# Designs tried in a protein design run: designed miniproteins, single chains, continued (3). Part 65

Each design is a single chain, and the fold is of that chain. pLDDT is the mean over its residues in the fold that is shown.

## One batch from the design tools (miniprotein)

Design m10388
Fold by ESMFold2-Fast:
Structure m10388 (fold): chain A 63 residues (1-63)
Amino acid sequence: MKAIEEEVKEIEAKIPSFDPSTQITLQTVIEAIKKAIEAGDYDRARKLVELAKELIALAEKQQ
């Protein structure tokens, strides 16, 4: 997906399916994405979305 807001919503929707420690980590990244968007730093926000996706892939592989 190309819209950062859509990516964030998809990541947030997946958070409850993980263990509590992974949920906290992902919530921290989502908060950082939201702060980057608020600051107008969309490049940083995109990189943080990629990081969140990598963390999700890693967590799914470990489960």
Scores: mean pLDDT 79

Design m10389
Fold by ESMFold2-Fast:
Structure m10389 (fold): chain A 84 residues (1-84)
Amino acid sequence: ALSKKAADLVDQALETYDAATKTVTLNVRYGGAYPPGVITAKEVAAELKRLGVEKINLYADSGPGSQQEISSVQDTIITAFNEA
């Protein structure tokens, strides 16, 4: 089962789903929140892949965390999604 944090991020991303391109937009700082940790990021990527998403556009709202932290989370999501 997904953690609550992963489920909320998946639900948010799926609201952006384009069926023609099988693409979602995932906001790693949704509502100005701190970006997700590695475990949550991997859960989100795996679940989106399981649901038939083929492409993820990564986005970050303005908020807390360094550019390095944002880049690290985005890289984790891309890697996990491509390896799923």
Scores: mean pLDDT 83

Design m10390
Fold by ESMFold2-Fast:
Structure m10390 (fold): chain A 74 residues (1-74)
Amino acid sequence: SRQRASDRLQQIGDRNLRQGQQMRDSGSASNQEILSLYRGSYLSYDIASRISGSQSHRDNAQQARLLGQDVLNQ
């Protein structure tokens, strides 16, 4: 179903976001690697929000986008 597809994309977004945050906090990864994870998180959340219409999914997509912008500005 569309809801299950959206929920799975949200899980993928959550996983990519957490991995990106962990890599950023540890200092063990390049900015390009961290950006790739935040971009992957954003895209998964964005698609999930478009399928579900969920405000929560939209908010998560925006947060991932802002985290990616923050890395680019460092």
Scores: mean pLDDT 87

Design m10391
Fold by ESMFold2-Fast:
Structure m10391 (fold): chain A 75 residues (1-75)
Amino acid sequence: SEEKAVKTLESLTSEEFVDALRLALEKDPSQLVRIAAARALGRIGGEAANNALKEALSKETDPDVRQAIEEALQD
């Protein structure tokens, strides 16, 4: 359906944006940048952003970044 096509295109664009933020969240050496990336993913919301947050949470060891991810998943 047309609605599914629109949702797929929005999801693809969202995934490309989410992937950039996920890369920052997982690999940036700055704790503050990772917190900002987690919050940005939380504001975007949706399945792709929530999946990126959940995967990052499984690998993140910094307690402040972990808290930011958990808060982002609650919104």
Scores: mean pLDDT 74

Design m10392
Fold by ESMFold2-Fast:
Structure m10392 (fold): chain A 82 residues (1-82)
Amino acid sequence: MERLEAIGARMEAALAADPALRAQAEAVVAEAGPAIRAALEAGNREEAARILAEATKRVALLVPGIGEEEAELLAEAVREAA
């Protein structure tokens, strides 16, 4: 929990400090939105969680200092919450 909370806090701080980074993150979420909705409408919550996890990883990797391993930990947490 503590490591995931620390990564999340770093993402929030970076997105708050950089409007261009926030816009890029919002674009990633907007691209994933229709696919997540389609999976949920099909009753496939596991697929929706997978798409959300991939979007979460993409957003995390936009943040300076968050690496592949940390981004994957966030993605795994999203998938497991499904």
Scores: mean pLDDT 79

Design m10393
Fold by ESMFold2-Fast:
Structure m10393 (fold): chain A 69 residues (1-69)
Amino acid sequence: IESLHEKLSEEEIEELVKEVKEYLKEAKKEGKLEIAVTGVRFRAIAARVEGNYELAEKLFEIAKEAEEE
């Protein structure tokens, strides 16, 4: 069992997901969506490396949704 001290809780994941969605929304208003989506994808890769697979999957989904909108 991984130490929960270093792994994000479900609540922390939900908070980050909400923050990322707002970040992408603001980036779209500024015409910087492409750069912002790239940043989210890098954060998703980092989350996967950290062992936060659920966060990684949610971030990849958000990035894809933002590109489709």
Scores: mean pLDDT 75

Design m10394
Fold by ESMFold2-Fast:
Structure m10394 (fold): chain A 61 residues (1-61)
Amino acid sequence: SARARALLAEAERLFAEGRYEEAGELAMQSTVLGLSDGDEATAARAAALGREARRRVEQQK
C-alpha cells in the first residue's frame, strides 16, 4: 500500500505543522486504504494519528 503510506506521511507532515483537521482527514483516508490493502501496520499508525489529530481539534473548544 504505497498510497496508504504516502497519505500517512502527508498526514504526519500536516500534524507537525499544526494543521490538525487536514491531518485527521488524510489519516482517516490512510487508515481505510491501509486496511483495504492488508497493510495493518500503516492502518494502525494512521488510526492513532487520526485520533490524536481529533483530540487536538477538540482542545480548541
Scores: mean pLDDT 86

Design m10395
Fold by ESMFold2-Fast:
Structure m10395 (fold): chain A 55 residues (1-55)
Amino acid sequence: MMKLMDSGEPEELKEKLEEVLKEAEEMLRQGVPIDEVKRRFALEATRVLEEYKKK
C-alpha cells in the first residue's frame, strides 16, 4: 500500500496521524486548494512517522 496503512503502527502513532487528517479536512472546508492540503498532509504525516521511528 502506498500509504503504508497496514504497517502495524501503534495506537499512539495512529492517533497523531488522525489529528493530521482532521486538520487537512478543516483546511479543505476553509477553501485551501486540495493540492496544498495533500502536500501539507504528506509532510506532517511523514514528520510524525519519522519522529516516532527515529527513537
Scores: mean pLDDT 71

Design m10396
Fold by ESMFold2-Fast:
Structure m10396 (fold): chain A 60 residues (1-60)
Amino acid sequence: SLEEEVARLVEELIRQGKTPDEAVAEAAKRFGISPEAARVLAARYLRKQGREDLADEVLA
């Protein structure tokens, strides 16, 4: 799903040392969506996976 693909890219970019804002911006550009949409999609998937702390960081 788009939520899963966006969340996986955001997590990978954060793992590489990018900030949540930088990771969201890059994911948004790659998928052709707004940064706001990328944040919401990533956070929704992360919450479904029980990763609420990371979801909150992405939405901050």
Scores: mean pLDDT 83

Design m10397
Fold by ESMFold2-Fast:
Structure m10397 (fold): chain A 70 residues (1-70)
Amino acid sequence: EETLELNTWISEKLKEALDEGRALVAATGDEQAARDYIREKNKEIREEVEKKLGKKVDMFFVTEPGPRPA
């Protein structure tokens, strides 16, 4: 199933990016560099998803903090 294989791949790549971002913070103390790294990885993941599907997808990988519910 195309969607199941794609979801597994996306989950693995997102986990990898988050783990690498956390390691960057631990090594450098630079949270901004880690955020920039995760943002770039998220963009790369989206582009790779489009390549795997052979078509554009209106898929937003939400990584922005929204307002916290009260």
Scores: mean pLDDT 67

Design m10398
Fold by ESMFold2-Fast:
Structure m10398 (fold): chain A 92 residues (1-92)
Amino acid sequence: LTPEQELEADIALVQMGVAVTRQAAARLRAQGADEALLARAEEYIRKAEELIDKATAALAAGDLETARAHIEKAREYEREAARLVDEAEAAG
């Protein structure tokens, strides 16, 4: 794989993670889970989505270093959102 193809794959994986976490958050909200935890998770989902957009734009411009930095930060926010969703589910 080229560095561009690897980065494109990484962006797609983070996008998929965000989509799964968003779907889980929506399901838990419908079930009456902890709204404060879900609101915090949605803030991190939003931050991850903003960075995914920036990573995609940087990749399209050929700026692989900037794209990589943005996608790694998006992954951090996605992981924090997933953690908060797991905490909301565990709380009942």
Scores: mean pLDDT 89

Design m10399
Fold by ESMFold2-Fast:
Structure m10399 (fold): chain A 81 residues (1-81)
Amino acid sequence: SKIEEAIELLRKALEALRAGDVERALELLEKALQLLKSSGDTSENVQQAIKDLEAAIQALREGNVPAALKGVEDALELLES
């Protein structure tokens, strides 16, 4: 499913962030966001995960890696519930 694919991409994005590969992380996060938005899933958890992920992408573009890490971790927790 698109949600399962997004979860895999988010896990890879966390690995990239921890390795300091910001460009790779941004690419993976944007792909995951596109999958979630196109999933057609209207559940509160998916809608909140989309918001958390949009905030994480913005934080990463601003150089705030700790905020991006937290946003991705929060999104994963919601999607895996």
Scores: mean pLDDT 87

Design m10400
Fold by ESMFold2-Fast:
Structure m10400 (fold): chain A 83 residues (1-83)
Amino acid sequence: SAAQAEVDALLERAAELLREAGEAYLKALEGDEEALERARELLEEVRRLFEEARRLAEAAGDAESAARAELAIRLVDETLEAL
């Protein structure tokens, strides 16, 4: 379905940005303050993508995908609080 394709695209983009955030975080551990800021910005964008995926899944009646997106949002929020 179109809704499933949109959710899949959002999750794929979120996975790409999570990889970039991880790379930025590793640079931040070496004392790169700009990399820490970049990791935060990337994680905030990932959060927005998961929020949109959750909304689309809820609208489509896909409770499982909505619950998975909600869990992903919580993990991103916990990571942002730790930065």
Scores: mean pLDDT 87

Design m10401
Fold by ESMFold2-Fast:
Structure m10401 (fold): chain A 70 residues (1-70)
Amino acid sequence: MEEEVERIKEEAGLPVSLSLDEAIERLEERLKYYEELAEKSTNPSVIEALREMAEFLREKIERLKAIKEK
């Protein structure tokens, strides 16, 4: 469990010192930020990159939440 959480933090570029709850909160903040930027952007390449980042973050958030529920 701990090793999986650490791996997700590393993949998402989060500090390893964050708690599980803090990691989820940080990723949810980043997800909201990227989604807002994608809505406001007019550049197709930027929108595509932001949507890819958002999808990546959603997957990581879901995995961390699944670990927390156990």
Scores: mean pLDDT 78

Design m10402
Fold by ESMFold2-Fast:
Structure m10402 (fold): chain A 67 residues (1-67)
Amino acid sequence: GEEELKKAGELIKEGALKIGVSEESAETARELVEKGDLTVGRAAIHELRKAGLEEIAEEVERLLEKA
């Protein structure tokens, strides 16, 4: 639901900032995921896993599955 999408978006922003994505791009990804953009969500999971942020990526994936 809305709560899971909001939490997923916040975690995506946190992870994106940790891997050097700009604050503007990280915030845009958060907003799109909170609005239910699962394509952006899946792309973010893939990029977080590539960067070695597996724990954050797994939690985002779990939240998107419940949304």
Scores: mean pLDDT 87

Design m10403
Fold by ESMFold2-Fast:
Structure m10403 (fold): chain A 91 residues (1-91)
Amino acid sequence: SELVEKAREHIKKAEEALKKGEKYKEEAEKHLEEALKLAEKLEEEGKVEEALEVYKEIVELQKKFGVHLKAGIEAEIQIGIYELEEGVKKV
């Protein structure tokens, strides 16, 4: 979907910023915040699996660079909520 493509473009720009160094962390955070907004819109449209992919890609980027970003923490929370809800449905 167009929203997933736009989110991935923002994640790529965040990765490019992080490759330049820790001083570009704020630039990376702004791009991940835009990706997070697009994931939230995917959830509103009922595209939960696509939103989850975006959240996971944000978390993967954090792990790759060993950084903690506000948008990354938010993505981890959203993944945790989804896993808890699915766990309850399976019990």
Scores: mean pLDDT 82

Design m10404
Fold by ESMFold2-Fast:
Structure m10404 (fold): chain A 99 residues (1-99)
Amino acid sequence: GAAEAVRQAAEKARELAEKVESIDPDTAHGLRRAAELLEQAAKAVEEGNRYEADVFLTLAIITLTVAELGAKRKGNEEALKYVQEARDAVSQAADAVLA
């Protein structure tokens, strides 16, 4: 279901944060923050709180955008790829919430 899709995106963001920690700790921090926001979004979806789910999903997207800009500024191609993978997972989860 939609909450499960959002939780999968949170798990993916946490996995990617662990992979990037030694390469770019700032990007890892952003990915972990996005995962926390996605967990809040999943809870809101389960509780039927559509507005809160949309708020937390939007905040996760903003957080990943900030992480992407940081990785680009540092020229870290690997960190950038991980942020983009997390963004793709969030986009798929958002589509599941909207369906």
Scores: mean pLDDT 88

Design m10405
Fold by ESMFold2-Fast:
Structure m10405 (fold): chain A 62 residues (1-62)
Amino acid sequence: SKEEIAKIAEEFLLLAQEKKDEDLVSEEMKELAKELGIELGDDTTVKEALEKVKEKLDELLY
């Protein structure tokens, strides 16, 4: 549902706020991204992951 997607995205954003843009994503962030249908690689930065999440949210919520 849209509500569940928004909740997962919010949790992802909270985890991202604890990191720098250039840091690599955590396993927890990868799991949340997978719930949104996004596959993140081992070399994906927080900045790159945030861009992918925002793009996917536009597709899923609008």
Scores: mean pLDDT 80

Design m10406
Fold by ESMFold2-Fast:
Structure m10406 (fold): chain A 57 residues (1-57)
Amino acid sequence: MIARVIAPVPKTGPEELSLRKGDLVEILEEVDENWYRARSLETGEEGLVPKKYLEEI
């Protein structure tokens, strides 16, 4: 499933993805109600992303 980043995502921990507004990510799994594990389609990096910064497309 592909989602678009709707706001800049600050990297606050080593497990998190650093993302810019407009970046596309592949959602790999739902970790909990607030977080996905995703892969950046821009960089190929995998990590955790807060759901609130993503819009499913």
Scores: mean pLDDT 81

Design m10407
Fold by ESMFold2-Fast:
Structure m10407 (fold): chain A 73 residues (1-73)
Amino acid sequence: MEKAREFADKVIEALREAGLSDEDLALVTMTLALGVRAGKPDEAFDLVLSILEKLGAPKELIEKVRKIAEEYR
């Protein structure tokens, strides 16, 4: 749980630094927090990647988030 929270925080920080809107950042933050709390961090990471693709996030940001999710293991 603690490790999953740490990686979720790293994802949130990367998205904030990339200039995501407050609304989009809140959506991602809530998705990660709920997934971690439910014991489904991998599903939450997959959902976040899907959301970023639909929002038109740059490929570099999506790849950075994917690497953070891989480091969670």
Scores: mean pLDDT 75

Design m10408
Fold by ESMFold2-Fast:
Structure m10408 (fold): chain A 68 residues (1-68)
Amino acid sequence: MKTVRLPPELRARVDAELARIDAELEKQINEMKEKGVPEEEINQLRIDYDVRKALLLIRATLEAIAQA
């Protein structure tokens, strides 16, 4: 089920933070590409950001439960 279980205010904050994380990742990847960083290191950065996003969603879910 793709239904978001977060309160609207929390969802808006999470969406905004995810957008910032995505913008930061894009900037970092572009910088690394300009420096000729190996694809393996760029892939590790993508994984690190995916973990960061997952943790944000987990924390938001826990916050929603605590507010209930």
Scores: mean pLDDT 77

Design m10409
Fold by ESMFold2-Fast:
Structure m10409 (fold): chain A 78 residues (1-78)
Amino acid sequence: KADEAYEKGLKAYKEGRYREAAEYFDKAGKLYSEQKDYEKAAEAYRNASIAYEKDGDLEKARLAQELAEQAAALAEKQ
């Protein structure tokens, strides 16, 4: 489930569909966080932030970056 969302995000990003990529990466980050895989959640949210930035959605890019930092902090404690 989480891996599928992440793979769809990578494909959309490679094809230049940045908004779709960001939405898939956000979904993957949430699913990885629910699984307590905070390292993969941080990576997914970081990729969502990059994709939102390329789409011009700077507000969502910032929110995704904050989620990535939060997930990275949780991963460090494991």
Scores: mean pLDDT 87

Design m10410
Fold by ESMFold2-Fast:
Structure m10410 (fold): chain A 63 residues (1-63)
Amino acid sequence: PLGIAYNNLGAVYETLGKYDEAIESYEKAAAIYQALGNKEQALKAANDAGVVALKRAVDKVTA
């Protein structure tokens, strides 16, 4: 499904340090899961986006 594809893209971008692209991909996954009524997967994707946003903030301040 499309939600899984965006979630996988988010993980790949996160691994590459492309945090803005990772956040966008996880947010798209969360929106798709929410539209499908899959609350658990939507919450997980939203949390993944939040974790990446924290990584981006830390890297920007400390590098």
Scores: mean pLDDT 80

Design m10411
Fold by ESMFold2-Fast:
Order: C-alpha cells, then sequence, then structure tokens
Structure m10411 (fold): chain A 57 residues (1-57)
C-alpha cells in the first residue's frame, strides 16, 4: 500500500514523519527535486531519487 511504502522510504532514508509529510506535499504540488532537497536539507540527487520513488508507487 502507499502508506506502507511511504513508511519504508522514511525508515530507509532516516527521515522523520515531519520530513516525510513535507516531501509528500511537495511531490503532490509538482515540486522539483531541488525543492525537496532544500526543504529537508539533503542533496538534489537524493531528492530526485525520493521523488521518483514516490511517483512510481
Amino acid sequence: SLELAKRLIAHELGLSEEQLDIIVELVKNGGSAKEIAEAIGISEETGKKIKDALLNL
């Protein structure tokens, strides 16, 4: 399920629930990998991987 996949991604990447919620909201609003990276303080490359993972669920 989507919820299980989100929790798994958060666990694997060491993200807090608040950071996960920020990422999900940005992806829903068409946010870029750069916006995701800047919002939670990670690399743009990691932000791109997270965005791609969420969009392919």
Scores: mean pLDDT 75

Design m10412
Fold by ESMFold2-Fast:
Structure m10412 (fold): chain A 67 residues (1-67)
Amino acid sequence: DEKSIEAYEFAEKLREELIKEGVPEELANRLAMEAQKMILDGESPEEAEKKAKEQAKKWLEEEKKKK
């Protein structure tokens, strides 16, 4: 379970960062879980973080367009 523990710890930190940046808790949890899955599927933590943050940024832009 080494990889599972590593992925979980990474996802926990990412989730906290996203919440701190103003991402809703539910979305932050979802993006963190996706990053965790990517790491478990063989992606690097760096790539998983990049993709999660990219998705969060896209969500913020879409929300801005609702105005």
Scores: mean pLDDT 79

Design m10413
Fold by ESMFold2-Fast:
Structure m10413 (fold): chain A 75 residues (1-75)
Amino acid sequence: MEEEVLERIREVMRRAKELAEKAKEDPELVRELVVLYTTAGLVAAALSSGLLSPEEAQRIIDELEERIEELEEKL
């Protein structure tokens, strides 16, 4: 479960990075993508350190995945 959640986190980070590279001319969109990338990284660190349970991390990642889909529609 933890490894599956970490893989989802890495995918969110990868998507956010790629979208930020494409959206360079939109500073507000880039800022939001940086926040998503940073939040995903913090969730990964918290999960790995035991500060978050896999279930808690999964709920947060579900929200981040939904948000990144919304941002992809703006590109």
Scores: mean pLDDT 81

Design m10414
Fold by ESMFold2-Fast:
Structure m10414 (fold): chain A 103 residues (1-103)
Amino acid sequence: EEEEKRRELLEKAREIVEWWAKLNGFSDEIAKEIADELVKLMEEIARELGLPYERIVQLLARVLFGLPVDESALTPDELRALERIRQTVENLFKKAKEKEKEK
């Protein structure tokens, strides 16, 4: 049950990231690379902080699409997850932009 839900949520997260990357003009190859790195981050956050995968996907989507986040409504672990997601997305975006120019 937990493993099935985890797989479905990770698949949805991958789709969201790939769609976001394509909207930003990245190639399919770069989009998949970004998705792989963010899915790994989500697994790390779930393991380290014990957050539900559904919640991590919600936070990821808000970061990717620049949606407002009421940080005062977040738990300390959710705030740590949000910060890690923001930092990783920013780093991946910079790296992807550099690779896109090299293509």
Scores: mean pLDDT 79

Design m10415
Fold by ESMFold2-Fast:
Formats: sequence, structure tokens, C-alpha cells
Structure m10415 (fold): chain A 71 residues (1-71)
Amino acid sequence: MIEELRKEAAELARQAEAARAAGDFDTAERLYREAAALAAAAYATERGEDVEAVVAAMLAQLEAGFAAERA
């Protein structure tokens, strides 16, 4: 169910923010990736788009953001 995916994504994002606030950036990045994948899957499913392609695109943007933040 799309609502379950969004709810799980929101919970993982909340955990990622807590990890980031604690200075655990590795855990935060991992949790953000999991949250983004679930949110992207929900988004694609609701719009009838290719779930795998949308998830891959979202994760690629997130990784680019992490790389820029570390540069």
C-alpha cells in the first residue's frame, strides 16, 4: 500500500535526522537512501511510472548531494 511506503519512508527519514544530529553521518546517509527509495517507490506507484527507474533516479540525485556535501 502506497500509504505504508510513505509512512515507513517518513520514519526512516526521522531516524536519519536523529543520526545526523548525533554526528553519525554514515548511518544518516544509509537511512536517507532507504527513506528516499521507499518515497520514490510510492511516488512512482501512485503515478503509474516505472518504480525501478524512479527509485534509481532518486538515489542517484541523493548520492550526488552527499558527494557535493563531502567535497
Scores: mean pLDDT 81

Design m10416
Fold by ESMFold2-Fast:
Structure m10416 (fold): chain A 72 residues (1-72)
Amino acid sequence: MAEKLRDPEVQAKVDAVLREFLERHAPELLHVFDLTGSQLAAAKSGVMLRMTTELSDEELEELVKRLREALA
């Protein structure tokens, strides 16, 4: 995870982007946000890997852009 994810403001923005994409493309994975702490952090990595297989190249590019904006 990026160091900036320790900032609550940045973390909230990143989580919002991930939830939005999961709600649209893989709503069954939304349950990972019911986890907390290290469990949530590990699950987010798995979610990102799953999304790279579920999303098209265009959708993945959009996700990357949204995440960069949240981290900036």
Scores: mean pLDDT 69

Design m10417
Fold by ESMFold2-Fast:
Structure m10417 (fold): chain A 84 residues (1-84)
Amino acid sequence: GAPLLEPAGNGKVRNVGETYDPTLIAQLEGKEDEPLAILKIADNKYAVVRVSDDNGNLVPATELRKAPIGTEFHLVDVVKYIEL
């Protein structure tokens, strides 16, 4: 799967686990060491985003997968929007 995040307010996003949607997984395929995750904005609206920790360090997708569900990160930017 790919790391899945949801909005947590105040410029933060929350780890909600993984998505298994093949269209969303394809956006991160071959980029597992890059600081990219899928953000769910609405039921059919997603984004590829970069996130950082409280020290401002970008968090790779591999480290996002190790984070407990409910862990919050800072939203850095939106790379692209995806509509399903």
Scores: mean pLDDT 84

Design m10418
Fold by ESMFold2-Fast:
Structure m10418 (fold): chain A 91 residues (1-91)
Amino acid sequence: EERELRRRLANLVTAAGIQAAALRWMQEHPEQFTPEQIADTRQGVIDLAKEVLELADQITEGRDEAIRLAKKFAETVGDQELVAEAEKRLA
């Protein structure tokens, strides 16, 4: 059911946004966090962005917007391969 897929997608986007904001905070205050905590938060953003891309392929309405959001998260973490993957899916 596409409505349920879109709800799951919205939840993933929200989670990715929270993790991306946390990562940015950690990068601004690196003395307060271990390298492992920063790496784990960054990996969380990557994993969530990948899930958004995978789920976006299963929906029609909002697909391109979801892919653009995943690309934004990939850009935030500097994952150029994931940025390129999102761009391919938009073409």
Scores: mean pLDDT 84

Design m10419
Fold by ESMFold2-Fast:
Structure m10419 (fold): chain A 73 residues (1-73)
Amino acid sequence: SLLERVAELVRQAEEALKAGNLEEARKYGRQALDTLAQALGVSRSQLRQRVADGDEALIARLEAAGAQIEALL
């Protein structure tokens, strides 16, 4: 449920980036990161700051982490 929501938010952030909507992309990226941080119990502020800075590599790693976590369930 939470992992599915994270994947959906990341997909929406990517679609917003493709459309050139930086504001929407940042909004969905932050929501995905906050949801993932909450689910994993990790540092929310640190991860959120990196996503807000537009770290595409981090966003890609978050996607990969989501897929790997789903494989463990």
Scores: mean pLDDT 65

Design m10420
Fold by ESMFold2-Fast:
Parts: sequence; C-alpha cells; structure tokens
Structure m10420 (fold): chain A 61 residues (1-61)
Amino acid sequence: VPSEGEILREFRDRVREKVAELRAQAAAQGLTPEQYEKMLREVGREIFEEYDKRLEELKAA
C-alpha cells in the first residue's frame, strides 16, 4: 500500500510527464495556445480527480 507521500510524489511526476507529452503533441499538431490550454485543463482535472480518489481511499484505510 503506497503512503500518502508516495501517492503525492507519483502524481507530481505524472503531471510533469503528461505536461511534457501534451506540449510535444501540441507542437506536432500545430495547436493554438487556446487549444493547448484546454487540453491541459482537461488532463489536469482528470489527474486531480484520480489523486483525490486515491487520497480518500487511503484515509478510509
């Protein structure tokens, strides 16, 4: 079972990696800054929801 600190660290690394991937994808696809920002918000919200759920599960254990 991962600790709260391990979950937080995993999420930080995942966010960093995902931002780099999205940046490369946006450049390759020629996306506008507005389209890129929308993608970042959607992915960030999904990652945050997953983190929040994992944190709640840890607190329930």
Scores: mean pLDDT 77

Design m10421
Fold by ESMFold2-Fast:
Structure m10421 (fold): chain A 81 residues (1-81)
Amino acid sequence: SHMEEKAEEIYRIGERTAVRLALQGRIDLAKEIDELAKKASEALRNGDVETAKEYFKKMAELAREAGLDDEAERILEVAGI
């Protein structure tokens, strides 16, 4: 269940990041991060690690764009990038 644990971890990071963005009024970015986290979690559960990594990179990029470097770092750490 290593992939399931990683999928739950990335989803929790995505949810937290989306909430932080929403509180800053960045609703469109919050929605995009939430959707990417769902896609990344689904890819991991299906064993598609490479597709999941691409979603992780996009999530980290958007988090950094919003000034949430701490969340971006954590996303990349979970991704193993």
Scores: mean pLDDT 82

Design m10422
Fold by ESMFold2-Fast:
Structure m10422 (fold): chain A 97 residues (1-97)
Amino acid sequence: EEEALKLEFDAGVLLIAAAVGLVTSQKNLKKAREAGDEEAEKLYQESIDYFQKAIDYANKAIEAARQGRVDEARELLKKSEEYLKKGIELQNEAEKV
């Protein structure tokens, strides 16, 4: 019972982080396009796709946790965290080019 509430909270935190990452990458994608930086554009676009996946899995984890499906919520939370990490890595790589 307490574990389900914690998973819902943790998924909510990942959802906020992924949403912030998504907005940041969208703004930087626009700047890369205006600058003609095709490498940065590609990396920011891939970053956006991963942040969108992180958001989707975080929402699924919240729903599973609310339904008491703790094991499923935990696996969905792990997927959200993996996609969030990948989005951040790609965003950081884009800043170097």
Scores: mean pLDDT 89

Design m10423
Fold by ESMFold2-Fast:
Structure m10423 (fold): chain A 78 residues (1-78)
Amino acid sequence: MAERVRATVERLVAQGEAAKTPLERDIWLALAEIVLAVSMISGDYESARAGAEVLAQSPDPEFRALGEATLARIDALL
């Protein structure tokens, strides 16, 4: 499961980075937020961590901030 979430987030980040408008990028960011939120709510912290690590490596500051915030939340729970 973690590898599938990682691959999904990698695709969402690539789409966001290729986005031609801020609105298009925000849609991909929102989808990444949903993927991480579902993983967190379901208690699948390994999947949430895998996706958040991909986001934290993004050159986009909003994707990066989401990844870093999610990693901090997971670390606070463990």
Scores: mean pLDDT 83

Design m10424
Fold by ESMFold2-Fast:
Formats: structure tokens, C-alpha cells, sequence
Structure m10424 (fold): chain A 57 residues (1-57)
């Protein structure tokens, strides 16, 4: 399931941001964009919300 795989990569991205591993975060963004260019807007919005919460925590 492509959506499930995208959610896993987004979770890894959030963890990388929390650890301040911006190199790994950038690599994960590139992988998501390359493998899933047509990601649903809802998944993208959820990812942005998770990043905001991670940065505020």
C-alpha cells in the first residue's frame, strides 16, 4: 500500500527532525518525492502538522 509506505517514511522524517538530523530528513523527503510524486493532499497536510508539532515539542 503506497499510502502506508508514505506514512512510514513521514514518521521517519519526523523522528529525524526531532533528532535534528536534517541530512537524513532531506534524504527522506527526496525519497518520498521520487517514489510517490502523486501523494494525496491529505497525507501531505498530516505530514506538515506532524513536523510543526515535533518542532514545537
Amino acid sequence: DAEEEVRRLVEQFVEAVKKKDYKKAGELVKEIMARFPDVPQEVAAEALERVRKALLS
Scores: mean pLDDT 72

Design m10425
Fold by ESMFold2-Fast:
Structure m10425 (fold): chain A 61 residues (1-61)
Amino acid sequence: MSPAERLRAELLALVNRASAEGKMTDEFGELVAQALEALAAGDLERAEALIRQAQALLEQL
């Protein structure tokens, strides 16, 4: 599995968890959108940082 595929799978898992727990906030959505843009641009470092920020936010909600 490529690093990009791994990060996309992690992002999908976070989105599914947020939806299941009723934690789909605007702030979470903004982080997800930025992570998707970073993945599309091939900026894996930025994508990983944004995914970790989204994960941390989800744990606080």
Scores: mean pLDDT 83

